# Designed miniproteins, single chains, continued (4): the designs that were tried, part 22

Each design is a single chain, and the fold is of that chain. pLDDT is the mean over its residues in the fold that is shown.

## One batch from the design tools (miniprotein)

Design m12734
Fold by ESMFold2-Fast:
Structure m12734 (fold): chain A 78 residues (1-78)
Amino acid sequence: MKSHEVAREIGRRFQEILDAGLAGKSVEELVEKGYTPEEVAMAEFARAADQGLSPEEIVRRANEAKEEMEKLIEEKKK
């Protein structure tokens, strides 16, 4: 069934994103590997949380990473 296939792929991708974030992969490295802005934000969120940053700082860093990626995608599209 599609739902089982999608759930498996989401779970695997989510684990990969968390592992990349916890390993301290840069935003640039994540983009080169084909991650989306949302996935880059999740990786940055995981990294910041693992460092023990405040909830406000975690959210700020995740949003900054997402915005930076969205800008790079827009610029490359030109």
Scores: mean pLDDT 70

Design m12735
Fold by ESMFold2-Fast:
Structure m12735 (fold): chain A 73 residues (1-73)
Amino acid sequence: MSPELVAWQQEVLALIQADQREEAAKRISTTSLLKQVEVQGNKFAKAIYEAANVQEAEVEFQKLVELLSKEVP
């Protein structure tokens, strides 16, 4: 996985943990790093934004990270 993608993942996770889910979702939906999986990225951004709490948002982000480990080298 690229250093840029790792840094981006750490930044988005920090936003989710700070309960800044709108900003986290925006970063997922606007990043060029997810163009290969753009449809899935937007789907997870929406799930994170609509999550009932921080823990559910973290679970959705973990699913996205797992997808990225398989689809984006």
Scores: mean pLDDT 76

Design m12736
Fold by ESMFold2-Fast:
Structure m12736 (fold): chain A 63 residues (1-63)
Amino acid sequence: LPPLDKEEVERIKKVIENTAKEKGYTPEQIAEMYRNVAETFRRLGQEEAAKAFEEYAEKVLKQ
């Protein structure tokens, strides 16, 4: 698989946020979703994407 670029990471983030809003997820549930996505990308060797989603999880809990 080619490395996931920053544009695609942002696109996935937007899809997750839109889905969470429609389902009424709490910030804690959104953070858990981001961490699950990060773990999946880390297992696929997409280290930069995994780190980005881990940072998104932290930001949603702090902001």
Scores: mean pLDDT 79

Design m12737
Fold by ESMFold2-Fast:
Structure m12737 (fold): chain A 96 residues (1-96)
Amino acid sequence: KKEEAIKLLEEARDHLHRAADLSTDMEAVVLASFAIIQVTLAINDAKKGDFESAIEGIEGAIRTAERALEVSTDPAAQEHLRRAIELLKKALEVLK
């Protein structure tokens, strides 16, 4: 289950990178980039067995990605943000 959660987080991070790359709105780029940092920290915490910190980081990443989606104007970036949020929520359920 730890390995499954890490895989979901890595897939979510890939979608966040694509969202940042496809975004023309600077606020969306900054928020997607911040969500990437939050997901990377959550992956590191999960690898250490610190699931409490990992869950907190994932919850933060979801909020940041949802804000990125709200300000995003690029349909392709919006699709990657939606997919990232879905994967982050699945990772939360695996770690509970």
Scores: mean pLDDT 89

Design m12738
Fold by ESMFold2-Fast:
Structure m12738 (fold): chain A 64 residues (1-64)
Amino acid sequence: MQSTYDETKYSAQTILGLDEEKAEKIGELVVEAGRQLAALPADEDARHAVGSELIQKINEIEKE
């Protein structure tokens, strides 16, 4: 159990004031992006593309 990380996540949710749905959607996108990065052969361009797509999707969720 890592209480420090749990406290950090709780603080972020409280500070951001996000709906639980939006916070969960963002979390799922981050996990999926990490999965894609782990499957890539350390190609910098491909890694940047995954990161850029993640940022765009997060911005779309925040706009709603």
Scores: mean pLDDT 65

Design m12739
Fold by ESMFold2-Fast:
Structure m12739 (fold): chain A 67 residues (1-67)
Amino acid sequence: MKTLEIYLTQPLTDEQEERLLRAVRAYLERHPDAKVVIYTPNTDEQLERLEARLREEFGDRVEVKKA
């Protein structure tokens, strides 16, 4: 299984979050067997919100971890 790791360096704005979702979607469309792991320095509340959105669209194919 191919895994893409994405490292976020700061909390995301709404626009940056939409860009991240589009990038993940494009990657997973190209690699249907792939998994994505996102590392974020966000607060627990922001991490929880981002994880909920990603799991809603991508299920268990996307994992969010604290950096």
Scores: mean pLDDT 76

Design m12740
Fold by ESMFold2-Fast:
Structure m12740 (fold): chain A 106 residues (1-106)
Amino acid sequence: SEREELEREARNLLRRIAAAMMETLVADPNATEKDVEEMQARMAELAALVEEILRTGSLEQIRRAIELLRETLEEIERLKKEKASIAEVLKVLDETIARLEELLAE
């Protein structure tokens, strides 16, 4: 079904975001244990919000969530190329989480 295809795409995007976050963390020579914990916490929150949207959302809400995840991945990849700090990339996750919470509340 279309829903099953969208669910697979959303979960694939979550995995790709997690990988890009990990690569940014490993590349940051100033990354601390606290940054690792904050990344894990935000990724868990992002995954939980996405799973809630996949479970309760309309097809349109799911498509909008996928577009937000694509934009998030593109921004993280851009920041990674520019050798941005993990702190800058964590801010991108915070913004995505807030936008997904707003989408879920619609």
Scores: mean pLDDT 89

Design m12741
Fold by ESMFold2-Fast:
Structure m12741 (fold): chain A 75 residues (1-75)
Amino acid sequence: SQKEKRNHALAQLVVQLYGEQLQLALKSSSTDEAQQVATSLVQQVADHFGYELSKDELHDIAQEALELAATLPPP
């Protein structure tokens, strides 16, 4: 769906902008703390584009961003 494509693109954009910060959170923080960092970054990017995300969408996109950041080579 168009929403799924948008959400995928948001996750990718967050990783492009904040990949190093997400990798640091994954390495140095608890799973819950890493999720909170990712959620804040996704919200920041969504707000910039004027996208209103549900709590569930925000959580899912943040989780995807963390998963994508984990697959990237270390900086």
Scores: mean pLDDT 83

Design m12742
Fold by ESMFold2-Fast:
Structure m12742 (fold): chain A 81 residues (1-81)
Amino acid sequence: MSVVEQLMQLMEEAGELQKKAKENKDNKEELEKIREGYEKLRDQARELLAQNPDMAENLKRAAEELIEGIEKKIEEIEKLI
């Protein structure tokens, strides 16, 4: 799988977690599982950057923005649980 394909997959998975979080705002147990899912995606995005130091600048920025977006979503969930 290319770096672009890996990044797109992570973005798609993050979007699915966002949808689940919206649907489960009153379910603390489910929100905790969603938070763990975001933490896993954040770690995978960080690993992608670490393993691909020669990655194109546009892809590096996209991965960094994804990580920042995930961290913000984790903070939003933590305020609900």
Scores: mean pLDDT 85

Design m12743
Fold by ESMFold2-Fast:
Structure m12743 (fold): chain A 100 residues (1-100)
Amino acid sequence: MKELEERRRQEGRERLGEVASRASKEINDTMKKAIDRVKAGGSLDDALKEVDEAGDRAVEEVRRVGEELGLQEEADLYAGQVEALAAMSRSSLRIAGESL
């Protein structure tokens, strides 16, 4: 039983890591599309909002999966990393947009 519980927790940690990786990729993809739209004459405010919404959605998904797997502590660490990535992406987009 104890070895099975450890194996289940390890499988859960791997799945949570995959969810966090996918969430980070979605934020990066959203940021790339946002900067392309701003370069094409789109609204910087709308682009920043899209990055913020992608970040919020990513954090919520990581926390939800962590709760389902009983890995709330690990989920909080991943959520913090995803939130930091979204904040950095937002800052980079704002700087790039103001330079156009």
Scores: mean pLDDT 83

Design m12744
Fold by ESMFold2-Fast:
Structure m12744 (fold): chain A 71 residues (1-71)
Amino acid sequence: PTPSNEEAREITARKLAELLGISEETAREILELHHQGASVRELAERFGLDPARLSRALREAERYGLRVALA
């Protein structure tokens, strides 16, 4: 990944942590596993999260991170 991609991931992780009320470390792990092909259901089960809430938070955080990376 490029430096810009890494920075976008960090911003996305912070936003995901805020939306779900979890630590930035946990949010980073969720994003890494999701990028590796893990399903939202598997991630929700592993981290004790509601899958619908996680799905919405991932969409919002990814939209936010992508927008910041493209600015």
Scores: mean pLDDT 78

Design m12745
Fold by ESMFold2-Fast:
Structure m12745 (fold): chain A 66 residues (1-66)
Amino acid sequence: MVDEVAERVAELLRKYLGSTTPVEQVRAALEIGGPVRTLNVIAKTAEEKGYQELAEELRRLADEVA
């Protein structure tokens, strides 16, 4: 489950930010903070930076894994 969530987060970061953030790094963050909490933190940061669509996708993913 966390692996699938990490893959989806990495994909979203690539799509909206052009980021090549490693899936392994995303997975570590999800494991340390918990998937729902970590996704909501990333979504808030994306929203603060003006990436509204990315923030909405991340919040939807958080709801899916809660």
Scores: mean pLDDT 80

Design m12746
Fold by ESMFold2-Fast:
Structure m12746 (fold): chain A 71 residues (1-71)
Amino acid sequence: GFDEVLKRIEEEINKEIGRKVKIHLGGAGATPEQEKARLAHQRASLAALTDEEVDRIIEQLRKGIEGIKAT
């Protein structure tokens, strides 16, 4: 499900940077209700992601975070 995918992404990113960083697939500044409505709309597409596709997304995020960490 979507929550499981989001949690997995956050956990993998936290491992890479060695700190607790919560990555939210929603827009910054949105209310919890607005985020939940948007995430529900996208849930079917996110639930269809394979482990390999999730890992691919995580790899891209790790590279971005490593760039930030190096700065």
Scores: mean pLDDT 57

Design m12747
Fold by ESMFold2-Fast:
Structure m12747 (fold): chain A 69 residues (1-69)
Amino acid sequence: SIEEVIEEIKELLKKHVSEELAEKYANAFRLGLENNDMVIIRAALHELSKISPELAEEVRKLLKEHGLL
């Protein structure tokens, strides 16, 4: 489910960024996934890559593993 993927993304993000920032990005990914809006998803990944390109790549891999990218 989208909720399970978002929780996995949020837990991954919390290991590397503040809880507030993790929630911000998790909500951006949730919005993109719930609306099937690839522009929102790509924008969130791009913003995350400015903080950590490695973290953005890990999130991209999670999305791809679940067939969402």
Scores: mean pLDDT 86

Design m12748
Fold by ESMFold2-Fast:
Structure m12748 (fold): chain A 76 residues (1-76)
Amino acid sequence: SDSQMQQMSDMNVYMLDLLSSRFSRQQVSDVNMQFRDFWVSTNGDLNSYVQRVLQYVDQLDSDVAQQFSSYVQQVM
């Protein structure tokens, strides 16, 4: 739905801002491309998308993953 797409967009912006403080522009770009692939592969299911994002980011930076998980719990 349009509201789920908006929530995904807001979560994506939040996560990319967090990563931008810790990673290079190229690395953040690569992560953003991966998130787009996750969104397509989950057929726009927000819960499945969030789980895949958390698994991927936890491998990059567990602190960022924990902060994003806390954010998701407050907005979902």
Scores: mean pLDDT 83

Design m12749
Fold by ESMFold2-Fast:
Structure m12749 (fold): chain A 90 residues (1-90)
Amino acid sequence: MAELRSRASGLFSAAEILSSLGEDEDAAKLAIESIRLLVKSGDYELAVEVGIKSLRRLGRDDDAERIEKLKEEGDYEEAVRLALEELEKA
């Protein structure tokens, strides 16, 4: 589990760098992989946070807000599903 979290963190850091360079499609792909690793490790809250931050960096604030609302309601599984669905459209 700790190894999956470390790998997910590295992928998300790489996604942030790619996004800062305007490589939004590749950034979204790395964010998706980060989320998938966090889900495998049971870190649903961190997976949701990666999704929210990634969508906000892509200018998709409405989608990020919908996911954030699901997180506040405690629906982490649906929040993760929606985050992956919206990032896969990038």
Scores: mean pLDDT 83

Design m12750
Fold by ESMFold2-Fast:
Structure m12750 (fold): chain A 92 residues (1-92)
Amino acid sequence: SDAEVERHLRLARQHATQGISYAAKGDYDKAVEHLDLAIEHLRKALSLETDPERKKRLEEAIKYLEKAKEYAKKGDSDGAIDYAQKGLDAAS
């Protein structure tokens, strides 16, 4: 349902925002944890979404958050924040 898609998108945005916050603090383990939770919620939203354009945006958001996670794992705060923000923008 649209309501379930919106719930998962809200949770994904919350967790991506937390991932950004932890990356900014240099807590990369927590940044990765929250980015993983954001990706999980985006994948759930994608599985429930029926609109092709929204599906494309969700796939883009997932790719950006996976990239943010790669940068966080390397201890690159700027890269993690930049790609997580791109993921949030795609999921909007």
Scores: mean pLDDT 92

Design m12751
Fold by ESMFold2-Fast:
Structure m12751 (fold): chain A 91 residues (1-91)
Amino acid sequence: VPTDPETLEAEVLVALAEIYLAIGKIDKDPESRAEAFRKAVDLAEEAIKRTSDPEIRQAALDVLRGAAEVAEKFGDKETAEYIRQRAEELA
């Protein structure tokens, strides 16, 4: 069976979100780091909107939770709280 187009789009969005999360983890510049986490969040939220697939939704939520944890470790409390709230609303 061909993959549903929206599910395929959601998989791509999660992959991109994971890439931006990885960029944020290694970025030493606070502003570009926050921007990378912001993009990861936006992409993960779009993935959740595109599919009801539990595995893809869980992967997207894991990206959101990971981004919040890393932001908090770098002292960006506002970004961490924003991401946690979005993850809870989307769970």
Scores: mean pLDDT 80

Design m12752
Fold by ESMFold2-Fast:
Structure m12752 (fold): chain A 118 residues (1-118)
Amino acid sequence: MLTESMKLLKKELEKLLGVKISDEDFEKIFLEVLSKFKDDIPALYFLLHYVLGDEETVKLLAKAIVTGDEKLVEEIVEKTLEKFPSAKELIPDREEQLKIVKEFVDELRKLIEEYLKK
């Protein structure tokens, strides 16, 4: 079942792309993205509890996924750290924080583009 954060991300992506994605297909895509972080529990926690923990950052995340705008990755990290200062205790290195968000955005963007070509 989709979490509230996953539902919000799906809704924002559907709105920006002008498409509908089934809950089942979106869950499958999202879990495939998360599988890239399966051996990095701090990165997985950072994404699921901090980046996806705020509605405003989820909306920026959806925009980054649709546009591929790398500047939005920096804005997402800054917004996440502003809302959740404890996130920097989990992942103290800024380059690692940026890498985690960028890899998440790039992979989800790739899988959504592949899905829409079918």
Scores: mean pLDDT 85

Design m12753
Fold by ESMFold2-Fast:
Structure m12753 (fold): chain A 86 residues (1-86)
Amino acid sequence: MKEEKIKFIKEYLESHPNLRILYSLYESLKSGEVVPGPDEDLIKKALEELLKLDLEKIKKILDEMVEKSKTGGPIEAEDLLELIEK
């Protein structure tokens, strides 16, 4: 279950490297440790919340992050958490 979600997120982020905040999430999933940085606590919380969702919801959230990135605005850890909480 959890391993399938991690694999899905990793493969999705590998195909969308321009999602900087989600790329940090990918590196955390790959290493098994949260990547240190100013958004460390938010990335950790986002990862924990994201992994509670089913694969269809995870895909929807990641798709929404991709669409948000197309509007030219910066993608932040807070944006990911907002989409998860919807």
Scores: mean pLDDT 68

Design m12754
Fold by ESMFold2-Fast:
Structure m12754 (fold): chain A 58 residues (1-58)
Amino acid sequence: DEKIKELLDRELDISMKIIGLAVKIALGIATPEEIKEFDKLAKESDKISKEREELLKE
């Protein structure tokens, strides 16, 4: 299903960004804006995960 493929590709892109930001936060070099972006990406990742689960149920 093309929808599942698009969600997986998006999830991978977001995961890469989250990992990069998480490393900066762990090292104490993240800006306040990067911390906010991390929170935003984490919420978007949760939304994509739920959408993927709903598609897999159908």
Scores: mean pLDDT 80

Design m12755
Fold by ESMFold2-Fast:
Structure m12755 (fold): chain A 75 residues (1-75)
Amino acid sequence: KLKEYVQEIQRLVRELAAAQAAGDWAGVDEITRKLKELQEKALSDPELEYVPKVEVERRADGTVRVTVYFEKKPA
């Protein structure tokens, strides 16, 4: 359950880093969208104790900074 979310997010984060290294900004944008979708799905999953947080910031250079961390659901 939670491990599946963690594993998928880590995979996407790795792909995002590779896309940035290759200069594939379209791919970066797509992967970023998938990360956000996973975050929202985890938030709505009542069985999850922890929620992945994904922060994506685009810099002036076009470089994208992605930070992923986990927080316990408030309840």
Scores: mean pLDDT 75

Design m12756
Fold by ESMFold2-Fast:
Structure m12756 (fold): chain A 105 residues (1-105)
Amino acid sequence: NPEALIEELLELARSILLRNGEATEEEIEEMEKTEEGRKELLLRATQLVLDHRLQQGEITPEEAQLLLEAEKEALDILVENNWSDEAIQEAFQLLLDALEKIRNR
C-alpha cells in the first residue's frame, strides 16, 4: 500500500523535526494539510539528516546538495503525477543516479 508507506515516512519526518526543534507540532499539522506541505515536511527532515551527516564528516557539502536536489525533483515528479507507477519509477531512478554519483566520487 503506497499510502501506508508515505504515512510512515511522514511520521518519521515529524519525529525528526520535532525532536530537533526545527518545527512545532502546529507547523507540522499545517504542512500535512496539502501535498506541497507534505513534500516540504519530507525535504526539511532530509535536510536535517544531511546536515548531521555533514557535521560528522560522512558526506561532503556537494554530496548533500546533490541528494537534497534529487529528492526535491523526485517529490515534484511524484506530486505532479499523483504517485503513478511511472512517476514512482522515474523518482526512484533519480535517487539511484544521485547515490551512484556520490559513491563514485
Scores: mean pLDDT 76

Design m12757
Fold by ESMFold2-Fast:
Structure m12757 (fold): chain A 75 residues (1-75)
Amino acid sequence: GSNPLIDAITDGKPLKEKPSPAERKQAVDFLKTLPVSKDPEVQEAIKVLEDDSKSLEEINEAALRIHQIIKEKLP
């Protein structure tokens, strides 16, 4: 199945529930393959995604921020 957190990052659609640790790791690993991972704002958002104490709202805010940066840097 698709990773809902990767879908939130790529499509900008908010998550309905908190992602699992495995889904968060897969999303972070995906982001690290992208040139955008060198952006300091993306690196700070990745720290939110890696933090198990973060709320669904904070994770959605981080995912949306990454989505916006990716969209701004694509031709």
Scores: mean pLDDT 82

Design m12758
Fold by ESMFold2-Fast:
Structure m12758 (fold): chain A 64 residues (1-64)
Amino acid sequence: HMEELKKRYEELKKEYLEAILNGDYDRAVQLTREIFRVAMELGKSAREITEDILKLKKEARKKK
């Protein structure tokens, strides 16, 4: 179960990065909700999840 959640979390982060790069705000919002759900099940704090999302946003900015 935990290994599946870790894989799901990484998949969601990749999809989130793609959504941001494509300017798909609706999808990015949906993915943010799923990221929080899965990450909280993994025992991550809201701070850690927010930091991970901010890193993805910074990565998307660099690729422009």
Scores: mean pLDDT 81

Design m12759
Fold by ESMFold2-Fast:
Structure m12759 (fold): chain A 62 residues (1-62)
Amino acid sequence: MSKSEQVLEKIDELLAKLAKGEITLEEVKKELESVIEDPEVLAKFIAMFESIYESLERLRLS
């Protein structure tokens, strides 16, 4: 697989696990850092996952 394909597959995996509560946001950040070399792209994906996590947390508190 190309590196871009590996990054996209990892993002899909992390999204599924985060939605199921199987992984922490800290673990998501570490996994993203291992596969994304571009710091701007990394920051964008981290911000996306943080937003998703906050939305899921609000749902769990309601």
Scores: mean pLDDT 78

Design m12760
Fold by ESMFold2-Fast:
Structure m12760 (fold): chain A 51 residues (1-51)
Amino acid sequence: GNFENIVVLKEKIRKGEKPSILEISGALPVAEDFFSEEELKKFKELVEEYS
């Protein structure tokens, strides 16, 4: 499910692994609901790297 994909994405970000653009785009509509303030900051930096 969507939650499972978010957990995997969070773990990749925490480990410094670069997630795919598909993993990032899939999380965009729910990022603020599932990410902490610190996790969301790192996620937004990754979105900018792929833009």
Scores: mean pLDDT 75

Design m12761
Fold by ESMFold2-Fast:
Structure m12761 (fold): chain A 71 residues (1-71)
Amino acid sequence: SEKLKFLAEYLSKKYNLDEEKVGKLLAAELSDDPEALEKLVEIVKKNDDKSLDEFLKSLNKPALLELLSKT
């Protein structure tokens, strides 16, 4: 998905993570939640870091949060 690819590129750059790992996790956690995926893309495109942080915390996706916080 172009949206997943865009998010993987953005989040990997923002958090200094491996794009392939971020992309695989986004696909696993958001592929069956198109509304969350679309909302995340909208937030990212607006360059709203505060809304991004709040939205990521509101998602019930602990594996994604763990990856972004870098274990």
Scores: mean pLDDT 75

Design m12762
Fold by ESMFold2-Fast:
Structure m12762 (fold): chain A 73 residues (1-73)
Amino acid sequence: DDAARRARVDALLAKSRVLGRESFEKHRLEFEAGVYAMAAAVYRTVDKITGGEYKEEAEEYEEKARRLEEEWK
């Protein structure tokens, strides 16, 4: 029964979305801080390779990560 199969899939997707939203709300700032910290590390590495060409980008993402860490701690 295709209708029964679709109803089961829709129910699982609805539950997954609820759990996803709850998880996102609990860890939103932590996740965002982690993303910016990773970006900062990448730009800092590239900055070292290029001799300072990406210093401002590295500093911008480092500051953004730091501010977000202060908010969720």
Scores: mean pLDDT 73

Design m12763
Fold by ESMFold2-Fast:
Structure m12763 (fold): chain A 73 residues (1-73)
Amino acid sequence: VEELVKEMAEVGRRAAEAALELGDEELAKQIEDTTVRALSLAGTGEVGEEAAREGLEENKRLLEQAEKMLKEK
């Protein structure tokens, strides 16, 4: 859980920062909201941990796309 929480926070932060650098404040807010929700659910049991893992995977994909777009900018 601690490892998952750390990775979720780090990936979410980086993805939100990348979205802000792209000028997409709406996407950055959505990433932050997803991260906060996933982190809050991680402590509620197995269902919450699964939701946090899904949020982490989604944010990893968004981070990869945002980093690619930043490189092209």
Scores: mean pLDDT 74

Design m12764
Fold by ESMFold2-Fast:
Structure m12764 (fold): chain A 85 residues (1-85)
Amino acid sequence: VAEKAAELAREGMRQAPGVSDKGIEAAATGARKGAEAHRDLSPEEVASYAAQGMADGVLKSTGPEGLDGARAAAYNAARGALEHA
């Protein structure tokens, strides 16, 4: 679950123009951390926390300019957590 959320966050970020490798890995780490910390909750809640962790990771790494890439990546991270819950 957590690893699939991280994988899909990486893929979403790679599709955004101008995203750095640092931003991609921050998104993946955040998604994994969010999913793992809340794995005892419902699949929908785990997906929500994976998306939140991904967004937090991008903001801390790249700042607000990373948010456009983060929007697409958040959806992908949430889907990954749901599909493997």
Scores: mean pLDDT 68

Design m12765
Fold by ESMFold2-Fast:
Structure m12765 (fold): chain A 95 residues (1-95)
Amino acid sequence: VEPTPIQLATELRKRAEAEGNEDLVKAARYLIQAAFEAMIAGETEVLENLRKAAQAVLDGDLETAIKYLEEALKKSTNPNVQEALKKAIDYLKKA
């Protein structure tokens, strides 16, 4: 069974907290928020891109993670999802 976007983003938050990387903690929290909002909105393609992005961050590939989040942002029509994704991208770029 593949991990969900929320499971991966939660793992990222725990790692970031252990490392003391506050920008990465905020990025992970916004990824969790985006995943919850996308589930409520039924945006399955956004959820798949969030899963790939969270996995890429855990693998140390921030450039690939940002590309997946930008793709999710283009596919989302929900303002709450879009706002959370924009915040996640901003904090990942600072991390």
Scores: mean pLDDT 88

Design m12766
Fold by ESMFold2-Fast:
Structure m12766 (fold): chain A 57 residues (1-57)
Amino acid sequence: SPEEEAEGALKAAAGTATPEQSDHAMRALIRALMNGYTDALVGTPGGAKAAAEAALK
């Protein structure tokens, strides 16, 4: 829920979140970002590397 996400972010900012919670949230965010980046810039699965190289520029 948006409320749960907001509370999680607030606790993380306050330094209350455990290392496991932070790691879990970070992995989910990175995976979602990578999937969105690939879909937005490259419509094919084989193009993920090209998208990554473009981002490094």
Scores: mean pLDDT 56

Design m12767
Fold by ESMFold2-Fast:
Structure m12767 (fold): chain A 85 residues (1-85)
Amino acid sequence: MPPASPEERERAKRELEERIKELEKKIEEAETKEEVRKVLLELVGLQIEVIGLLLDGKLTEEQAKELLERIKEAMEKADKKYEEL
């Protein structure tokens, strides 16, 4: 495949950041453990996607690390929310 441009990598990062942000909102709005569990599964899917994009050269190592760290923080929020419900 042609190599990803810097602009394509920044776009991919922004799209992933927005998806993480949406899931963070869903965690805050969750009223049941089932809703939190569904968001947690989506966060796991995002981790797999970020790793895949890194391996394909569509994200830099720095971009992938930042995204993975944010996903882990969102997972910690989900775990805390699950314990509160």
Scores: mean pLDDT 85

Design m12768
Fold by ESMFold2-Fast:
Structure m12768 (fold): chain A 90 residues (1-90)
Amino acid sequence: SDEEFKETVEKIRELFIEAYPYLTEEEKKEVEKALENGVNVYEETGDGIEALKVLKDELKKILEKTKNEKAKEKLQEMIKIAEEAIKKFK
C-alpha cells in the first residue's frame, strides 16, 4: 500500500541520517538519488515492490564502492529493510 511504501522509505531515511558521520559527501548524494529514484518509480508505476527493488539495487551499488565499515553496516541495514518489505508485500 502507499502507507506501507512511505513507512519503509522513512525507516530507510532514518538509517541514512544515522550513517551521515560515516558517509562521504559523494556517497550521501548517491543515497539521496537512490531514494529519489525509488520514490519516482513508485509514483510512475504504483508498484511498491518494483520501487523498493530499484532502491535496493542502487543501495547495493553504493555498498560495493564504500570503504568505511560503519557506513557498510548502515547500508546493509537499509538494504535489509527494503528486502524485508518486499517479502511482506506477498
Scores: mean pLDDT 87

Design m12769
Fold by ESMFold2-Fast:
Structure m12769 (fold): chain A 93 residues (1-93)
Amino acid sequence: EIKPPKPLKERTPDQVAGEFLFGMFSKDPRLQAIALIYVEEFLSPEEKEVFLNYFKKQNPDLTPEDYLAELSEEEKKYVIEKFKEWKARGDAL
């Protein structure tokens, strides 16, 4: 049942989207950081407010930058790329 997670760079857009949804409810800082990248890059200002309030409730003393510090600059760019791929696939439906 417990498998080691695949390296981030080997994950498909669907896996990254799943990690986004899981990350919103996870206590894993890396998964929370992945979820926050999606919130900041791909949601409307109104949708973003709802999700940022959720993150603020989990850890009132943390900023978005504190969450994102769990990922390297290279990993952040990779996650943004995979979310763009996932969104483009959704828009094609």
Scores: mean pLDDT 67

